# Designs tried in a protein design run: designed miniproteins, single chains, continued (5). Part 86

Each design is a single chain, and the fold is of that chain. pLDDT is the mean over its residues in the fold that is shown.

## One batch from the design tools (miniprotein)

Design m18960
Fold by ESMFold2-Fast:
Structure m18960 (fold): chain A 89 residues (1-89)
Amino acid sequence: MSLDELEEELVEALRNKDFEKAVEIADQIVEKLDSVQQIVSALLYALGSLDIPGLWKKLAPTLVELYNTDDIEEIRELLKKIIETVIAL
């Protein structure tokens, strides 16, 4: 699956509030990309596509942590927190 297809599937999973599927797709994006900046860019694209008012304000602290980490396991945990936050909205 291409990165573009993974980003589109992530948007669909988030819109459907499918936590398990969203986490699986996020893990695939992490495995496909070599840098935190690329992972963050892919995630920002998916989140921007949701067009949810106030989402960026709620996610800003977690996104800052995500951008400043280089630990792959911490990246996975932060992505999971972001997905939980989006689905709870």
Scores: mean pLDDT 78

Design m18961
Fold by ESMFold2-Fast:
Structure m18961 (fold): chain A 88 residues (1-88)
Amino acid sequence: SELYEKAVELGLKAEEYLKEGKLEEAEELAWEARLAYAEYLIKNGLITQPPEVAAEVLLRLAEEARAAGREEVAERLRALAEELLAKA
C-alpha cells in the first residue's frame, strides 16, 4: 500500500524537519501525512465507523487544516468526506 508507506515517510520527514527547526515545513509534511493516511484507510475499506460518522471526522479534520492555513489539504479532506457519503 503506497499510501500507507507515503503516510509513514511523510511523518518521519516531518519529525526530521522539526528536529532541524524547520517548523513550517514540518507542519506541512505532518498535514500531508494525515491526508495520505486518511486516503489509505478509505481506499482499502478500513473505516470501521458508519460512512456518515467517518465523513464528520474528515470534515472536522478539514476545518482544522484550514485553520492551520493548509487549504489544499482541507479541500482534499472535504472531497474524501463527499466520496464516502456518495458511496454510502
Scores: mean pLDDT 83

Design m18962
Fold by ESMFold2-Fast:
Structure m18962 (fold): chain A 69 residues (1-69)
Amino acid sequence: EELERLIAETDANIEATKDKSLLPPEVDEEVRRGVRTLVAAVHIVTAQKEGNEEELKRARELLDRIEAE
C-alpha cells in the first residue's frame, strides 16, 4: 500500500528527529501537521491522475484524520 507506506515512513522520520528538535512544541506540532497534510494532498492528486480509486479513498481518509487533530 503505497500511501500507507509513504505516510508511515514520513511519520517515522519525524519521530526519529523529535527528541533533537530545539523548537517550541507548538511550532513542531504545526510543522508536522503541515508535512503530513502536504504528503496526503500530493498523494490524492497522484492517485486521482492514476485512476487508483482505492488509494484515493485512503488518501482522503488520511486527510480527514489530519484535519480532525
Scores: mean pLDDT 68

Design m18963
Fold by ESMFold2-Fast:
Structure m18963 (fold): chain A 70 residues (1-70)
Amino acid sequence: MTEEQEIEFEYGVRVVKAATDLVGGINEVRRRGKERGLSPEEVQAEIDRLHAEGAKRLAEIDAEYEKRLS
């Protein structure tokens, strides 16, 4: 496997992990919100926070790997 293929594979793994962590986090917030009797608005606010954090993480991964592949 070439160094470029290894970098692309590592990038893919990190992107998939970030996406999986986000989905898992959202599901956990929904589950805990239901168990704790949180309002739909409070649950949505936590989900919005997770989306913002996930978007920032993906942007950082993209910037890192664009530099490594160029």
Scores: mean pLDDT 81

Design m18964
Fold by ESMFold2-Fast:
Structure m18964 (fold): chain A 75 residues (1-75)
Amino acid sequence: DFEAEAWAKFEGIAREGGLTDEQIADIKANSPTPKDMVLRALAYLLGVPYEELKKFVEEGRSADELDEWLKEKKE
Protein backbone atom coordinates (compact mmCIF):
# COMPACT_ATOMS: atom_id res chain seq x y z
CA ASP A 1 0.00 0.00 0.00
CA PHE A 2 1.64 3.19 -1.25
CA GLU A 3 -0.16 5.40 1.28
CA ALA A 4 0.78 3.20 4.25
CA GLU A 5 4.41 3.14 3.06
CA ALA A 6 4.38 6.92 2.60
CA TRP A 7 3.02 7.45 6.13
CA ALA A 8 5.63 5.13 7.68
CA LYS A 9 8.49 6.88 5.83
CA PHE A 10 7.06 10.30 6.65
CA GLU A 11 6.84 9.62 10.41
CA GLY A 12 10.47 8.46 10.50
CA ILE A 13 11.78 11.39 8.47
CA ALA A 14 9.61 13.94 10.32
CA ARG A 15 10.89 12.82 13.73
CA GLU A 16 14.51 12.89 12.52
CA GLY A 17 13.86 16.32 10.97
CA GLY A 18 12.80 17.78 14.31
CA LEU A 19 8.99 17.67 14.16
CA THR A 20 7.29 16.89 17.47
CA ASP A 21 4.82 14.04 18.01
CA GLU A 22 2.11 16.72 18.38
CA GLN A 23 2.97 18.23 14.97
CA ILE A 24 3.04 14.76 13.39
CA ALA A 25 -0.37 13.97 14.95
CA ASP A 26 -1.77 17.26 13.56
CA ILE A 27 -0.43 16.41 10.09
CA LYS A 28 -1.96 12.89 10.26
CA ALA A 29 -5.34 14.24 11.42
CA ASN A 30 -5.55 16.93 8.71
CA SER A 31 -3.81 15.20 5.76
CA PRO A 32 -6.07 12.76 3.89
CA THR A 33 -3.42 12.39 1.13
CA PRO A 34 0.41 12.11 0.96
CA LYS A 35 0.47 15.51 -0.80
CA ASP A 36 -1.22 17.22 2.16
CA MET A 37 1.13 15.39 4.51
CA VAL A 38 4.26 16.63 2.68
CA LEU A 39 2.96 20.21 2.42
CA ARG A 40 2.01 20.39 6.11
CA ALA A 41 5.38 18.95 7.18
CA LEU A 42 7.22 21.39 4.89
CA ALA A 43 5.16 24.30 6.25
CA TYR A 44 6.19 23.38 9.82
CA LEU A 45 9.85 22.97 8.85
CA LEU A 46 9.94 26.27 6.88
CA GLY A 47 7.95 28.17 9.51
CA VAL A 48 5.27 29.34 7.05
CA PRO A 49 1.46 28.92 7.17
CA TYR A 50 0.22 25.73 5.49
CA GLU A 51 -2.44 27.66 3.53
CA GLU A 52 0.18 29.99 2.01
CA LEU A 53 2.45 27.11 0.98
CA LYS A 54 -0.51 25.19 -0.49
CA LYS A 55 -1.49 28.28 -2.51
CA PHE A 56 2.10 28.62 -3.79
CA VAL A 57 2.08 25.00 -5.03
CA GLU A 58 -1.47 25.24 -6.47
CA GLU A 59 -0.49 28.38 -8.46
CA GLY A 60 2.08 26.21 -10.26
CA ARG A 61 4.98 28.45 -9.31
CA SER A 62 8.45 27.13 -10.14
CA ALA A 63 10.91 25.79 -7.55
CA ASP A 64 13.36 28.62 -8.35
CA GLU A 65 10.78 31.11 -7.01
CA LEU A 66 10.63 29.32 -3.62
CA ASP A 67 13.48 31.29 -1.99
CA GLU A 68 11.99 34.69 -2.93
CA TRP A 69 8.48 33.56 -1.89
CA LEU A 70 9.78 32.35 1.51
CA LYS A 71 11.55 35.69 2.03
CA GLU A 72 8.28 37.56 1.33
CA LYS A 73 6.21 35.33 3.67
CA LYS A 74 8.67 35.50 6.59
CA GLU A 75 9.00 39.29 6.39
Scores: mean pLDDT 71

Design m18965
Fold by ESMFold2-Fast:
Structure m18965 (fold): chain A 58 residues (1-58)
Amino acid sequence: NEYLIQKANDVREAINNDKSLSDKEKKEYLDKIDKAIEQNDIKSIAEVGYEYLLKRLE
């Protein structure tokens, strides 16, 4: 699913480029994205992106 992979990569890039996140925090988000891709679950990818966005608003 090209669309799902593209959206997952957008979130991965944002997380990997975030200097405020620890390596452990990045790993947790990336693992959730990887699981969502395995399950073809675009809703879970969106949820991870939303959780990440909310953290940025702290």
Scores: mean pLDDT 74

Design m18966
Fold by ESMFold2-Fast:
Structure m18966 (fold): chain A 74 residues (1-74)
Amino acid sequence: SEAEEKLAAGKAALAAGLLYTALAHFEQAIRLDISVLQRDPEALPWLRALAARLRASGHDEEAARVEGLIARLE
């Protein structure tokens, strides 16, 4: 699905250090189908890693957006 493609793209972007690109892909995946992230046991670890890296880089607003996504999955 498009949501699964966006989740995969978000993980790839995060692995490449493209934090803003990763955030955009994860937000789009959740908007398309949140259940794709809910059934993926790696989704929460990946989102937590993204939030931590954004905060470490001084991007507190974007980190808060990721934390909002995490809250929706719990």
Scores: mean pLDDT 87

Design m18967
Fold by ESMFold2-Fast:
Structure m18967 (fold): chain A 80 residues (1-80)
Amino acid sequence: MITFEVTTSDGTKIFIEVPEDATIKELKEKIGEKLGLSKETIEKLKVWKDGEEIEDDLLVKDLKVGDVLQIGSVTVKKVE
């Protein structure tokens, strides 16, 4: 399992776990579900890392521990 720390715009922290073979798309879907977002809203979200857009089909295991992603107003950090 790979663990991400999700920080919302109000400073709330949520931990999300995904399988090692999960994609960025699946990570977005789990975060959106936890935040109560609609599927339509989730599908429109773009993922950014260091100013570069990340493809939805990138595997989360290919991110480094400590990598920070921006998804809409939410900050997502790979912690394990």
Scores: mean pLDDT 82

Design m18968
Fold by ESMFold2-Fast:
Structure m18968 (fold): chain A 74 residues (1-74)
Amino acid sequence: SARERRIEELVALARASDAENPYSEEELRLFAEAVLAAEEAAEEYRETGDREAALARLKARAAEVQARLAALRA
């Protein structure tokens, strides 16, 4: 899927930096999902002009990512 491909692209970009990454694969994927959520919200706003709907969707996805990250570290 386009979503999965973008997540893989972002994770690969992070690893290609040659910096030591203290983050697990799962954590890097969650960070990628947060970036993707912001990109999707921006695109929705461009298409609809509905800023409130785009922000509400972004906040919901950000909360989901934060909850999953917290659970991963618990």
Scores: mean pLDDT 76

Design m18969
Fold by ESMFold2-Fast:
Structure m18969 (fold): chain A 68 residues (1-68)
Amino acid sequence: SAGGEKAREAAVKAGEAGDGAAAATASHQWSLQGDAENAEVGAKAAEKADPGGPAAKTARRSAQRAGG
């Protein structure tokens, strides 16, 4: 998986730090690779950083395109 454990941890930390843009970017990169599970992790991190905001909505669309 292109997501890897380290990349997944970085996305979660970005979400906890309020960096929704970084979390959304991670979700998008995983979606381009067909990694629905990790795209969903990025989308949840973006929602945590920016609840209902542009970053969360963008990440959710990326996860949706990946099939999750």
Scores: mean pLDDT 81

Design m18970
Fold by ESMFold2-Fast:
Structure m18970 (fold): chain A 60 residues (1-60)
Amino acid sequence: SAPTKESARKSVEAARELKERGASGGGVRTAAGFAIKDAEAAGDEESKKEGQEILDEAEP
């Protein structure tokens, strides 16, 4: 389905949970990247910002 604001928020939340659980940096960065794209497509600037913060904090 097309990205919605609800879907984008859930994607950001999933990326955040991966980071908090100590998942690999690559996994976190990938999840955050998709969350940012979903948020951008949905027009959700807040979720986009949160996704970017998660991406910036992820290990290489």
Scores: mean pLDDT 79

Design m18971
Fold by ESMFold2-Fast:
Structure m18971 (fold): chain A 55 residues (1-55)
Amino acid sequence: TVLQGADGPKTVEELRAEIDEIAAYLAKTVSQEVADTVRALLLAALDAAVAAAQA
């Protein structure tokens, strides 16, 4: 799925990869539980945005 907006086209997979990189960094610097929680929240927000764009 591709999201389109003012910043141009981005794939959902590219955005998920960026979220995963942030989560991996948090897992090393804070904790795995915090990283998993933040990742889940960001992915849920991304999925909601994709659903809204497809509606």
Scores: mean pLDDT 74

Design m18972
Fold by ESMFold2-Fast:
Order: structure tokens, then sequence, then C-alpha cells
Structure m18972 (fold): chain A 117 residues (1-117)
């Protein structure tokens, strides 16, 4: 089961299209705010029992905060794979890529990430 958490409900269409085009079956989408991410993440994992979780964000400044929370939660749920997806514009793509790469290197609980336009 693939669970998606998104910081803004409007990302559902773009995230869904990109992942489905890549061959992924999306089972559930939930919305979060940064201050509630850890709680929403744990509640969603307990409720849906996903094998994979993608956290989708539009603000590149939130990437490190999200990565830290995912790394912490990954220690409690070692059988769940966590990924970060950044939904951004062409003008911000280089910054988004840089921050995702830095987060993955710094936080071993994150299995991968990507950027969507």
Amino acid sequence: MLLILESVKRFEKVVKRVLEAGGYKIDKIETFSIDTLEKVLKESIEKYKPNEVIVAVGDTDDIEKIAEILDKVSKEYPDVKFYILVVTTTSNIDEAVKKIVEAIKKYPGIKGGGVVL
C-alpha cells in the first residue's frame, strides 16, 4: 500500500498524475501541516498500514524539517519506506533538487526523493 501525505490538498492532481505515470498505484492521500506532520504520519501509518509513504511539499524551506521528522518516525516503523516529493516551479527546481539531495544524505531514514513541476 502506498500512502501520500501532502502539505496542500491542491497537489493531489499533480502528485497523482506523476506517480501513476511512473507505474505507482496510489492507495490513500492525506493532508497535513508542518506542525502536525509527525502526528498525522503516525496516525495514518497505524490506520492504513502502508509499505511506502511519500510526503509531498511545495515549500523548499520545509524539506529539512520534514526529513528530520521522517527520519525520526522511520525508527519506529522500520518496515515502511519514506520518500520526499517537492512540487515546485521551473525557477525553483535547482534549489529543490539541492535540498532533497542534502536531506537524503543527512537523514538515512529517507529512501529517496524527487521534484515535480
Scores: mean pLDDT 76

Design m18973
Fold by ESMFold2-Fast:
Structure m18973 (fold): chain A 119 residues (1-119)
Amino acid sequence: MLEELKKLLKQIKDEEIKTGIEAVIAVLEKDEKKLEEKVEKLEEALKNIKFDPESTEVPEDLSAKELFLLGVLFLTRGLVHDSEEDKERAIAYLEAALSKTSDPLLKQLAQLLLELAKK
């Protein structure tokens, strides 16, 4: 998992998607300082998106990228706090991103993060 994410990270040109994957890597490496820095950047990028943080219902008007980044935020919360509810939200958002995206790299990233969320 960690090595595959690091390989795909080198192919990511989108800075926000890159920040999201770096946040997941920081969770897996137990790098708390890096995780805080990356989560703050993700929250800033997502601050204008309207969503229900307590729901597994995915808004229909969000782009594949926005769904992916929200899925990453829920996944990092789920992994750090061992929250089953946040892992379920991560799965819902990542599956929605996977269904909406035509980008092969984003599909690979979403599939790997779904495997991580289901463990």
Scores: mean pLDDT 83

Design m18974
Fold by ESMFold2-Fast:
Structure m18974 (fold): chain A 66 residues (1-66)
Amino acid sequence: MTVTVDAGRLGRGGAADAAASAALSGVTEVKLYVDGELVATVRLTPETSGAEAARKVEEALREAGV
């Protein structure tokens, strides 16, 4: 299952929190958008914890300048 997150509206922390919740729900892919543009795709596995998902999202958004 894929979840789309608008990091431009939620901010880095809000996007990370959304990704952590998605990971706990068994989501396998998180697509991150800023101002309607896809900036990163974070892949989740069954071994990915909520904390790891949040960290990956924070790092991806930081690299994108968010």
Scores: mean pLDDT 76

Design m18975
Fold by ESMFold2-Fast:
Structure m18975 (fold): chain A 74 residues (1-74)
Amino acid sequence: SMEKQREERVKQALENVEREAEKLREEYRETGDPRALEHAELLLSEEARKVIENGAPLGREESREIGREREELE
């Protein structure tokens, strides 16, 4: 199904952004470099862009709700 493929791509893209942002936040905690924190914030803003590009835009709470439902099914 094209819908499932789209959902999977969006999920993978969001997971990648979240992982990279968390790595940068860990770097900030270890080094105190504010540039790492700023980079994490930019990556999180791109999360919304990827959702828009790969499907209808979702609110932050709606995206979180759908994520929980998917985790329950997996």
Scores: mean pLDDT 62

Design m18976
Fold by ESMFold2-Fast:
Formats: sequence, C-alpha cells, structure tokens
Structure m18976 (fold): chain A 74 residues (1-74)
Amino acid sequence: SKEEIVEEMKKLIEEAPVSEEVKEELLAGLDRVEKSTDPEEQKAALDTMVMILSTYDPETAKRLEELGKKFLEL
C-alpha cells in the first residue's frame, strides 16, 4: 500500500547518516507527497528529496528513488 511505502521512506530518512536539519527537510518533502493528490507534484517532491539526499549519501538516495517509483505506480 502507499501507506506502507511512506513508512519505509520515513524509516529510511530517519536512519540516513545525515544531519537532523537535512532529515527535517526530507520529512517535510515527504509530508508534501502525502498531502498532494497531484501525481506531478508528488513526483516533483520525491525527485527533490532524492536530489538532496544524493548530495550526502548516493546509496541511500537510490533506495529512496526506488521507493518513490513504487509509490507513484500505486
């Protein structure tokens, strides 16, 4: 379900080796994904989150990207 993928994304962000400030920014992005009903807005938010995370941890960013694709396919 979308809810299960969102929980996996939250866990991934919380466990990421990045600062609390970056985690807060990523979680704010995920909140926008959850509250939007527009797939284009959801994709833009997810793409931005992946871009931010890739600056710090490219491996975790790739995992987030994969989860985001699964979310958008539901």
Scores: mean pLDDT 84

Design m18977
Fold by ESMFold2-Fast:
Structure m18977 (fold): chain A 57 residues (1-57)
Amino acid sequence: PPTLSERARESERRAQPAVQVMKKAIDTRGLSFEESEELGRQLAEALRNGEDVSKVL
């Protein structure tokens, strides 16, 4: 069974593609700092709930 450390690393690895997509969305849409922070918060919440991140982006 995976350890707590392994599960934490797995979560980070799963989040990496979403982080890259979010950065691209911020750059291409020209989001403000405040909008970027809100988007990041919504993206993190969607990932925790297992929701489709494309609904946030």
Scores: mean pLDDT 67

Design m18978
Fold by ESMFold2-Fast:
Structure m18978 (fold): chain A 67 residues (1-67)
Amino acid sequence: SAVLERVFEREAARFREELLALPSTEEAKDYVVERLGIPRARLEGLSKEEVVDLALAHMRERLAAAL
């Protein structure tokens, strides 16, 4: 659904902003682990931006599976 995809893009943009607004990369990693269930080991060595990109890719994959 085009409507569902637009809602996802809006929510993904908000989530990205929230993650980037966190004071540290470690807090962004903790937030992603807590909210999306991504194992922390997958986030080791990543920058804040890379953590955001991985989180958004995970969310898109989950949305595609739900459509």
Scores: mean pLDDT 79

Design m18979
Fold by ESMFold2-Fast:
Structure m18979 (fold): chain A 83 residues (1-83)
Amino acid sequence: SRENLRIATEAAGELARRLMELLPDAPVADIWGAAMTVLGLVEELKLSREQAQALVDKVVALAKEKGRIPTTEEIRAIAEEIA
């Protein structure tokens, strides 16, 4: 639905912004890759706004813990746990 695409786009944008603030020296390609992974997972799993927010928060927390952008596999595992 258009609402699900809107939720996905908002989540991806928030994640990109927060990752750029947390890891200013991280490659733009890695930040973009994480944002696009979140976009796709929110659409695929039809996550609610609250679930999408939880996904963004957990991905940012993992990035802070590891000092790097999480992998696609790590992001997918978090999303599947939330769904």
Scores: mean pLDDT 89

Design m18980
Fold by ESMFold2-Fast:
Structure m18980 (fold): chain A 62 residues (1-62)
Amino acid sequence: AELLKGNSLVIDENGVPKLVRLTADGKLEEEEVPEEDFKEIQALVDRMTAGGRAGAAALAAA
């Protein structure tokens, strides 16, 4: 599994998208995401990145 930059989504070696999150106990929990839902999440992340590009760049420069 590989971490996607800027989020907790990972894609395993079979190309299956999974969501990795930290539980209250400090353990990592993996949850599989359907391909259709993954595309919707990807579109949302792309919109957020496009809409906030100037703000994110300014924050990274500071």
Scores: mean pLDDT 57

Design m18981
Fold by ESMFold2-Fast:
Structure m18981 (fold): chain A 77 residues (1-77)
Amino acid sequence: SALEEELRALYKRLAEAVKKFFENKTEEDREEVLALAREIRRLSVELMRAKGVAQADLAEAEALLDAQLAELEAYLK
């Protein structure tokens, strides 16, 4: 699907952005990593909705994705 292709492209960009952050250690590179991670989270939720994931399971998945995003933000200090 178009969403799955977009997610694959974003994951490749995220890997490159993470590498760049650890090379440069700038706030701008950190912000780029976090922006890509937030976009991946948004599209992952949209993909789950499109696949008909039950509302209770969707809410649990969103909570886990939010926790993962918070861990990434802490890791990039």
Scores: mean pLDDT 88

Design m18982
Fold by ESMFold2-Fast:
Structure m18982 (fold): chain A 94 residues (1-94)
Amino acid sequence: SLYDLLKKLIEEHPDMTVEELREKVLAEITDPRQRAQAAGVLHRLAEMSPDGTVREFVPTPAEKKITGVDEPVTGLEALDILKKVFEKYGQKIE
């Protein structure tokens, strides 16, 4: 799944940039629908990253409105936040 791939890459490479994560994720996905979903998730991760890396994320007002989380979070916690956000809009991350 996209979630499992993102989780694995962040766990194995905790200091990589969101751009490097994007390149690694898109290299593994050939399905156009799943590539579009991955691009959306990666775009949100980039907006939440204060330094451009996967080390720490800060929820934007969009994520805070849905999850109530308003503090800095880890990469894995950011993935859980985005899973809830996308699910709320009917865009389940699989």
Scores: mean pLDDT 83

Design m18983
Fold by ESMFold2-Fast:
Structure m18983 (fold): chain A 97 residues (1-97)
Amino acid sequence: NELEELREELREGAKNAKTPVQYLGLMLAGIALNLAQEGLLEPEKGLELARRALEAARNNDEKKTLEIAEEVIELLEEVGEHELAEMVRLAINKSVF
């Protein structure tokens, strides 16, 4: 089950994260998985976003993580999760130095 596998990758990533960019990527992956589980996002789209976010976190890829963060913010605004979108914006500000 791909959802279960990504949840396990997220848990392991959280134990090994060392940078603000890695923590942001893991947060984005968790949000994407939760949106898919709650039916607020098509499962395939949520799983794809989670995979991309986990990959960016593993690689400590700031540019890719920020691109994914912008996409996640847009999706959160579309589904009415305005407070969570603001939390992601605040996390970005802490991760870009």
Scores: mean pLDDT 85

Design m18984
Fold by ESMFold2-Fast:
Structure m18984 (fold): chain A 104 residues (1-104)
Amino acid sequence: AVQVAVSGGGLYQAGSTLTLSATITHTGSGTYYGMLVLETPSGRKGGLAGAKVSAGETATVEATIENATPGDTGLYFGAAKRDILAPAEEAVARGQPVQVTVVS
């Protein structure tokens, strides 16, 4: 079993600093790769941070976005996947996403 929780959502001013984190808790067998991902209306922007999570381990991945712009607006979600090179949509678990809105 693997659980993912994300924090850092909300309304931000352009020029501020965003701090986002995903906590991946692994109580099963084998290895997962946890990641924090931004998805915008135009598609996935990519992985912001990642960590290897071994059986019985808890890992926190954190991303800091300085001088935020409206382009940083989107859904931030955590994902846990078995293959580090696989895309996040192949994740075994995704946490509930948090909405970030950056206003100018």
Scores: mean pLDDT 74

Design m18985
Fold by ESMFold2-Fast:
Structure m18985 (fold): chain A 74 residues (1-74)
Amino acid sequence: SVLEEIRELLERELDLSNPEDLRFAQGILNLVEHLLSNPDLSPLERRALMDLLLKEAPERLRPVVERIREIVER
């Protein structure tokens, strides 16, 4: 599933023993679950939510968010 692929990516790319990375991972999973469970969201709204996540991401984690966007948008 898309959620499983993203969870595996987060476990690979983030240090989940770090509270900041763990909170960020939880936030990403919640957002992705929201996007997948609400098919009525327009493409513009979906893009805006992903752009907001990218903007709020720490610089070091921005490439991870970009990869998540690729997975969600395929």
Scores: mean pLDDT 80

Design m18986
Fold by ESMFold2-Fast:
Parts: structure tokens; C-alpha cells; sequence
Structure m18986 (fold): chain A 70 residues (1-70)
């Protein structure tokens, strides 16, 4: 059965993915099944295709937004 990630989990998966972590590393770090992480990343990439430069900028933007929320 498909597992639905919470908003917090989706945000953490996105953060680690944009930082260059592999799906296996993300799955281990967040204790989420690798298959769920891989599905999220595939759907995210289809909806939001990014170049390496755009990926780095998204990560920098996310870090700034999280710092402002802390």
C-alpha cells in the first residue's frame, strides 16, 4: 500500500535531495522506506525539473527560509 509522507517529511526529503543525498541515504536518515523516498523524488523531478545550478539555488533558498523560521 502507498505510504503518504507528512509535510515535514516531504520537506526533509526535498532538503536532503537538493543537498545531493542519495535516496538510500535519505531513507536511512529519516527512517522512511527507500521506495517511498524514490517515488517522491521521481514525482518531484517530473513536476519540478531542475538544473544543477537551480538545485543549488533551491537548497540555498530553503536554508535561508528554515533559518528565518527557527
Amino acid sequence: KPITLTEEQRREVRRLYLAGATPEEIAKELNIPKEVVEKFIKEYDKKHPLTDEQRVEEYRRWVREEAERA
Scores: mean pLDDT 71

Design m18987
Fold by ESMFold2-Fast:
Formats: C-alpha cells, sequence, structure tokens
Structure m18987 (fold): chain A 81 residues (1-81)
C-alpha cells in the first residue's frame, strides 16, 4: 500500500467514525444537524491539510486520532454552552 492510499483510507475512517460521534452527541445535546455538519467539514479540511504534510503511517494515525478528538470536543463545547 502506498502512503497516498493510506491517507485516503484514513480520511474514509475519519468520516465513518465522525458520523458515529456526531450521531451520539447530537442526540445527547440536541445539536442542529447544520452546525454538526459545519464543524465536521472544518475539522475534515484541517485534517486533509495535516495529512498532506504527513510522511509516516504513525503521523497519519496521530493526525486522524487528534482530528476525531477535536471534533468531539467542539461538539461537547457547543452542547454545554
Amino acid sequence: MTLEERKQRKLEEFRRRADVIADTLRKKYGLPKEKVDRIRDEVFSELEKELAQAKTDEEIDVAVTRALGRFAEKLIEEGEK
């Protein structure tokens, strides 16, 4: 598998895992879909930029893990306002 193929697979993994986080936190906090979708798209865009600079599988995995954590934190912050 090439480095670029790994990046694409990890972006797909982010989308799948972010959907689970979004569904869970939307139900818990009553967040509007449009707000959740916007935050997800912002985090995804940041992740794409970070992955463009990643040179190792470990850097890719760390970037995706941080992006998922950032997405969850942003949704929790919005729900607890």
Scores: mean pLDDT 84

Design m18988
Fold by ESMFold2-Fast:
Structure m18988 (fold): chain A 96 residues (1-96)
Amino acid sequence: GAVTISPGSVSVAAGGTVTVQVTASAAGYDQVQLLLRDADGNVVAASPVVPASGTVTVSGLPAPGTYTLTAVASAAGAGGDEAVYSAGTTVTVVAA
């Protein structure tokens, strides 16, 4: 299956929120979560787990810098091998 995020890049103020559209196209995926990673690949923020397609928001954005946002689509009870990752969305956090 596939999962996509739109738009491919966003700019937001520090302490703000990112809102993106997520589409999961595989049958059996009933969960999506957004993960925000720093340049070292560390998860610095995450969305709640939500239904497999729709508008998803990440809050608690970190210090100014460039981060990568990915969507992970999975089925309830699926192992890690069944999780599907989107292409990265670039998130630029600017000083407030």
Scores: mean pLDDT 73

Design m18989
Fold by ESMFold2-Fast:
Parts: C-alpha cells; sequence; structure tokens
Structure m18989 (fold): chain A 84 residues (1-84)
C-alpha cells in the first residue's frame, strides 16, 4: 500500500538524514509523490492506522489537510515518532 511505502521512506530518511544528503533528497522526493497519491485517494486516519503508528497517522493527516504546511516541521516530528 502507499501507506506502507510511506512508512518505509520515513524510516530510510531517519537512517540516512545525517550521513547521506543525496540519498535523503531522493527519499524526500519519493515521499512527496506518495503524499500526493494519499491525498488523491482521500485516505482516512483509520486506514493509515492499519499500517502506521497512531501518532504518525495523525501527523500525515495533518499534513494532507493543510494543518501542517511546513515540510521541515513534518519531517522533524516524523523522525521523533520513528526514533521513539
Amino acid sequence: SNAAKLLKKLEEIVKYYKSDKERTEELLHELTLLLVELKKEKVSKAELEKVLPKELAQLVMDLISGKITDGSEFLKKAREIIKK
């Protein structure tokens, strides 16, 4: 699913964020395309919660709905959730 792909991309961004800038930029581009697809599908929070932790599902919904507009804020919060 696109939600499972999004989780994998976020986990890879957390892994490479400090060590590989080029790989991080590629992953951010792929993440943006997945977020566009999820918005087109009108994905629900409940559907995201089947794959994502509840906090991360809420964060994705906040970004898709425009409650979060800054991609860097989204990524910072997503990294904190994934790192525990």
Scores: mean pLDDT 81

Design m18990
Fold by ESMFold2-Fast:
Structure m18990 (fold): chain A 69 residues (1-69)
Amino acid sequence: SVADFDIVKALAFVESLKEEGKLDDEQTDLAKSLVIGMFMEKVPKEEIVAWLERLREDPEAAIEEGKKL
């Protein structure tokens, strides 16, 4: 549920992608920084969830897209 989604769950999702081998250490650190920035800038939770799914599919493109949010 999006209503149950918070920054802790978002950061845990990024860590799970690292454990799956989808993100390297640098990509993991960048993705975590972007997630923190998105929550601080009050980006809608639905957009953060969509971005995390994008990160899973295409990490390099998602990180570049996230820098613009």
Scores: mean pLDDT 82

Design m18991
Fold by ESMFold2-Fast:
Structure m18991 (fold): chain A 68 residues (1-68)
Amino acid sequence: SEMEKLERELKRLVVEAYEAIDAGDFAAAEAKIAEMERLTAQITDPEARAGARKGVAQVRAELAKAKA
């Protein structure tokens, strides 16, 4: 389904964003987060969209900690 495809892509982007954060490549991490935001906007189910937004917020928080 489209939902399952979006969920799989979001999980992949989370892994890639954390790898970029760990590598100190903050530009790459920001790009991955931007892509997660675009995919999250495509989720039409309110509960799934809320869950995805929470996931993106957690990645943003980890990036902010790494930059501090």
Scores: mean pLDDT 86

Design m18992
Fold by ESMFold2-Fast:
Structure m18992 (fold): chain A 61 residues (1-61)
Amino acid sequence: MTDEDMKRKLMEAGVSEEEAERIVNAPVWDAEQAEVMRKVGLSRVEESRAAARELAEELRR
């Protein structure tokens, strides 16, 4: 998913354009931002989880 797609979905969920841009461009999400992303159902959360599982698999080697 692109950053532009995430920004659009956040705005559709009622987040302001400025706030959505801040969340999308944040290098790390705080607890509040992560909760918003989960509630909106954005694929970036799933991508982040997939990356964490990939890392766990690599660490088992």
Scores: mean pLDDT 63

Design m18993
Fold by ESMFold2-Fast:
Structure m18993 (fold): chain A 75 residues (1-75)
Amino acid sequence: MTEEELKQLREEVRKYALSKGLSEDEANEIADAAVKTAERLYKEGKSLEEAREFALKTVDRDIDYIKKRKEKEKQ
């Protein structure tokens, strides 16, 4: 997996998170998590495409997690 491919994945996830109403810091957190997940799966023997697709599938759940965390602290 190349640095350019990881950068593309990061920016795709960041833009998506921002479109869902997350802050820039939250979008960066989600994007970094997705990149780490993709790198881990690739090192574990998944193809580049499989690692990327799996990471993208977890993004919606990660966004929901951040939103639920904020709801608990919105006092």
Scores: mean pLDDT 78

Design m18994
Fold by ESMFold2-Fast:
Structure m18994 (fold): chain A 92 residues (1-92)
Amino acid sequence: NIFEILEKAIENGTENFIKTIEELLENGEVTPEQAEFLSTLLTLVEELRSGLISVEEAYKRIEALRKRGVEERELKLLEKVVEKVEEELKNK
């Protein structure tokens, strides 16, 4: 369920995605494991938007997670976040 919410939120842009994550964390309707994943997503989107990390570095982090056996659905969501940030930065 949480993945469907996040996948839909990212389609509407990174600002909406950040707000959705903050609302999920604030309302406490997530498991500790889900909260950790949400924090990882929030950190990634914030670091990319601020320019603290590059798009290339973000993809390297995702590949490292893939090699550690993180589930493909989580990896695909991380990749969508990177793609959406890149699209938004290109339009500035």
Scores: mean pLDDT 82

Design m18995
Fold by ESMFold2-Fast:
Structure m18995 (fold): chain A 109 residues (1-109)
Amino acid sequence: MEEEIRRKIQRGSSLFSSGGILLAAGDYDAALDLYRKSEELFRSVDENSEAVAQTLRGIGQVYFKQGDYDTAEKYYEEALKRAEKSGNKELVEKTKKNLEKVKKAKREQ
């Protein structure tokens, strides 16, 4: 059981990292696929983990880059709630900045 959990965390982390590379490269569909697979693995271990929050933030970033600000905002809000619960102050601050940017973009439409 514990070794299965470790494998899920390692695989989830690898998928998350690869998703970030694809996001930076502009391959948004591939980035979403990897982030969603990463999210599923992390949620299967601990639904309230900071890893889930970080993955949701990543998904929000993809939608933001695609101009889907409403979907990006929803993912950032969920990511923020989970990050606050996890106690990861750096993730909270990064996610708040993402929310500020998406709210500004929506006002400039």
Scores: mean pLDDT 87

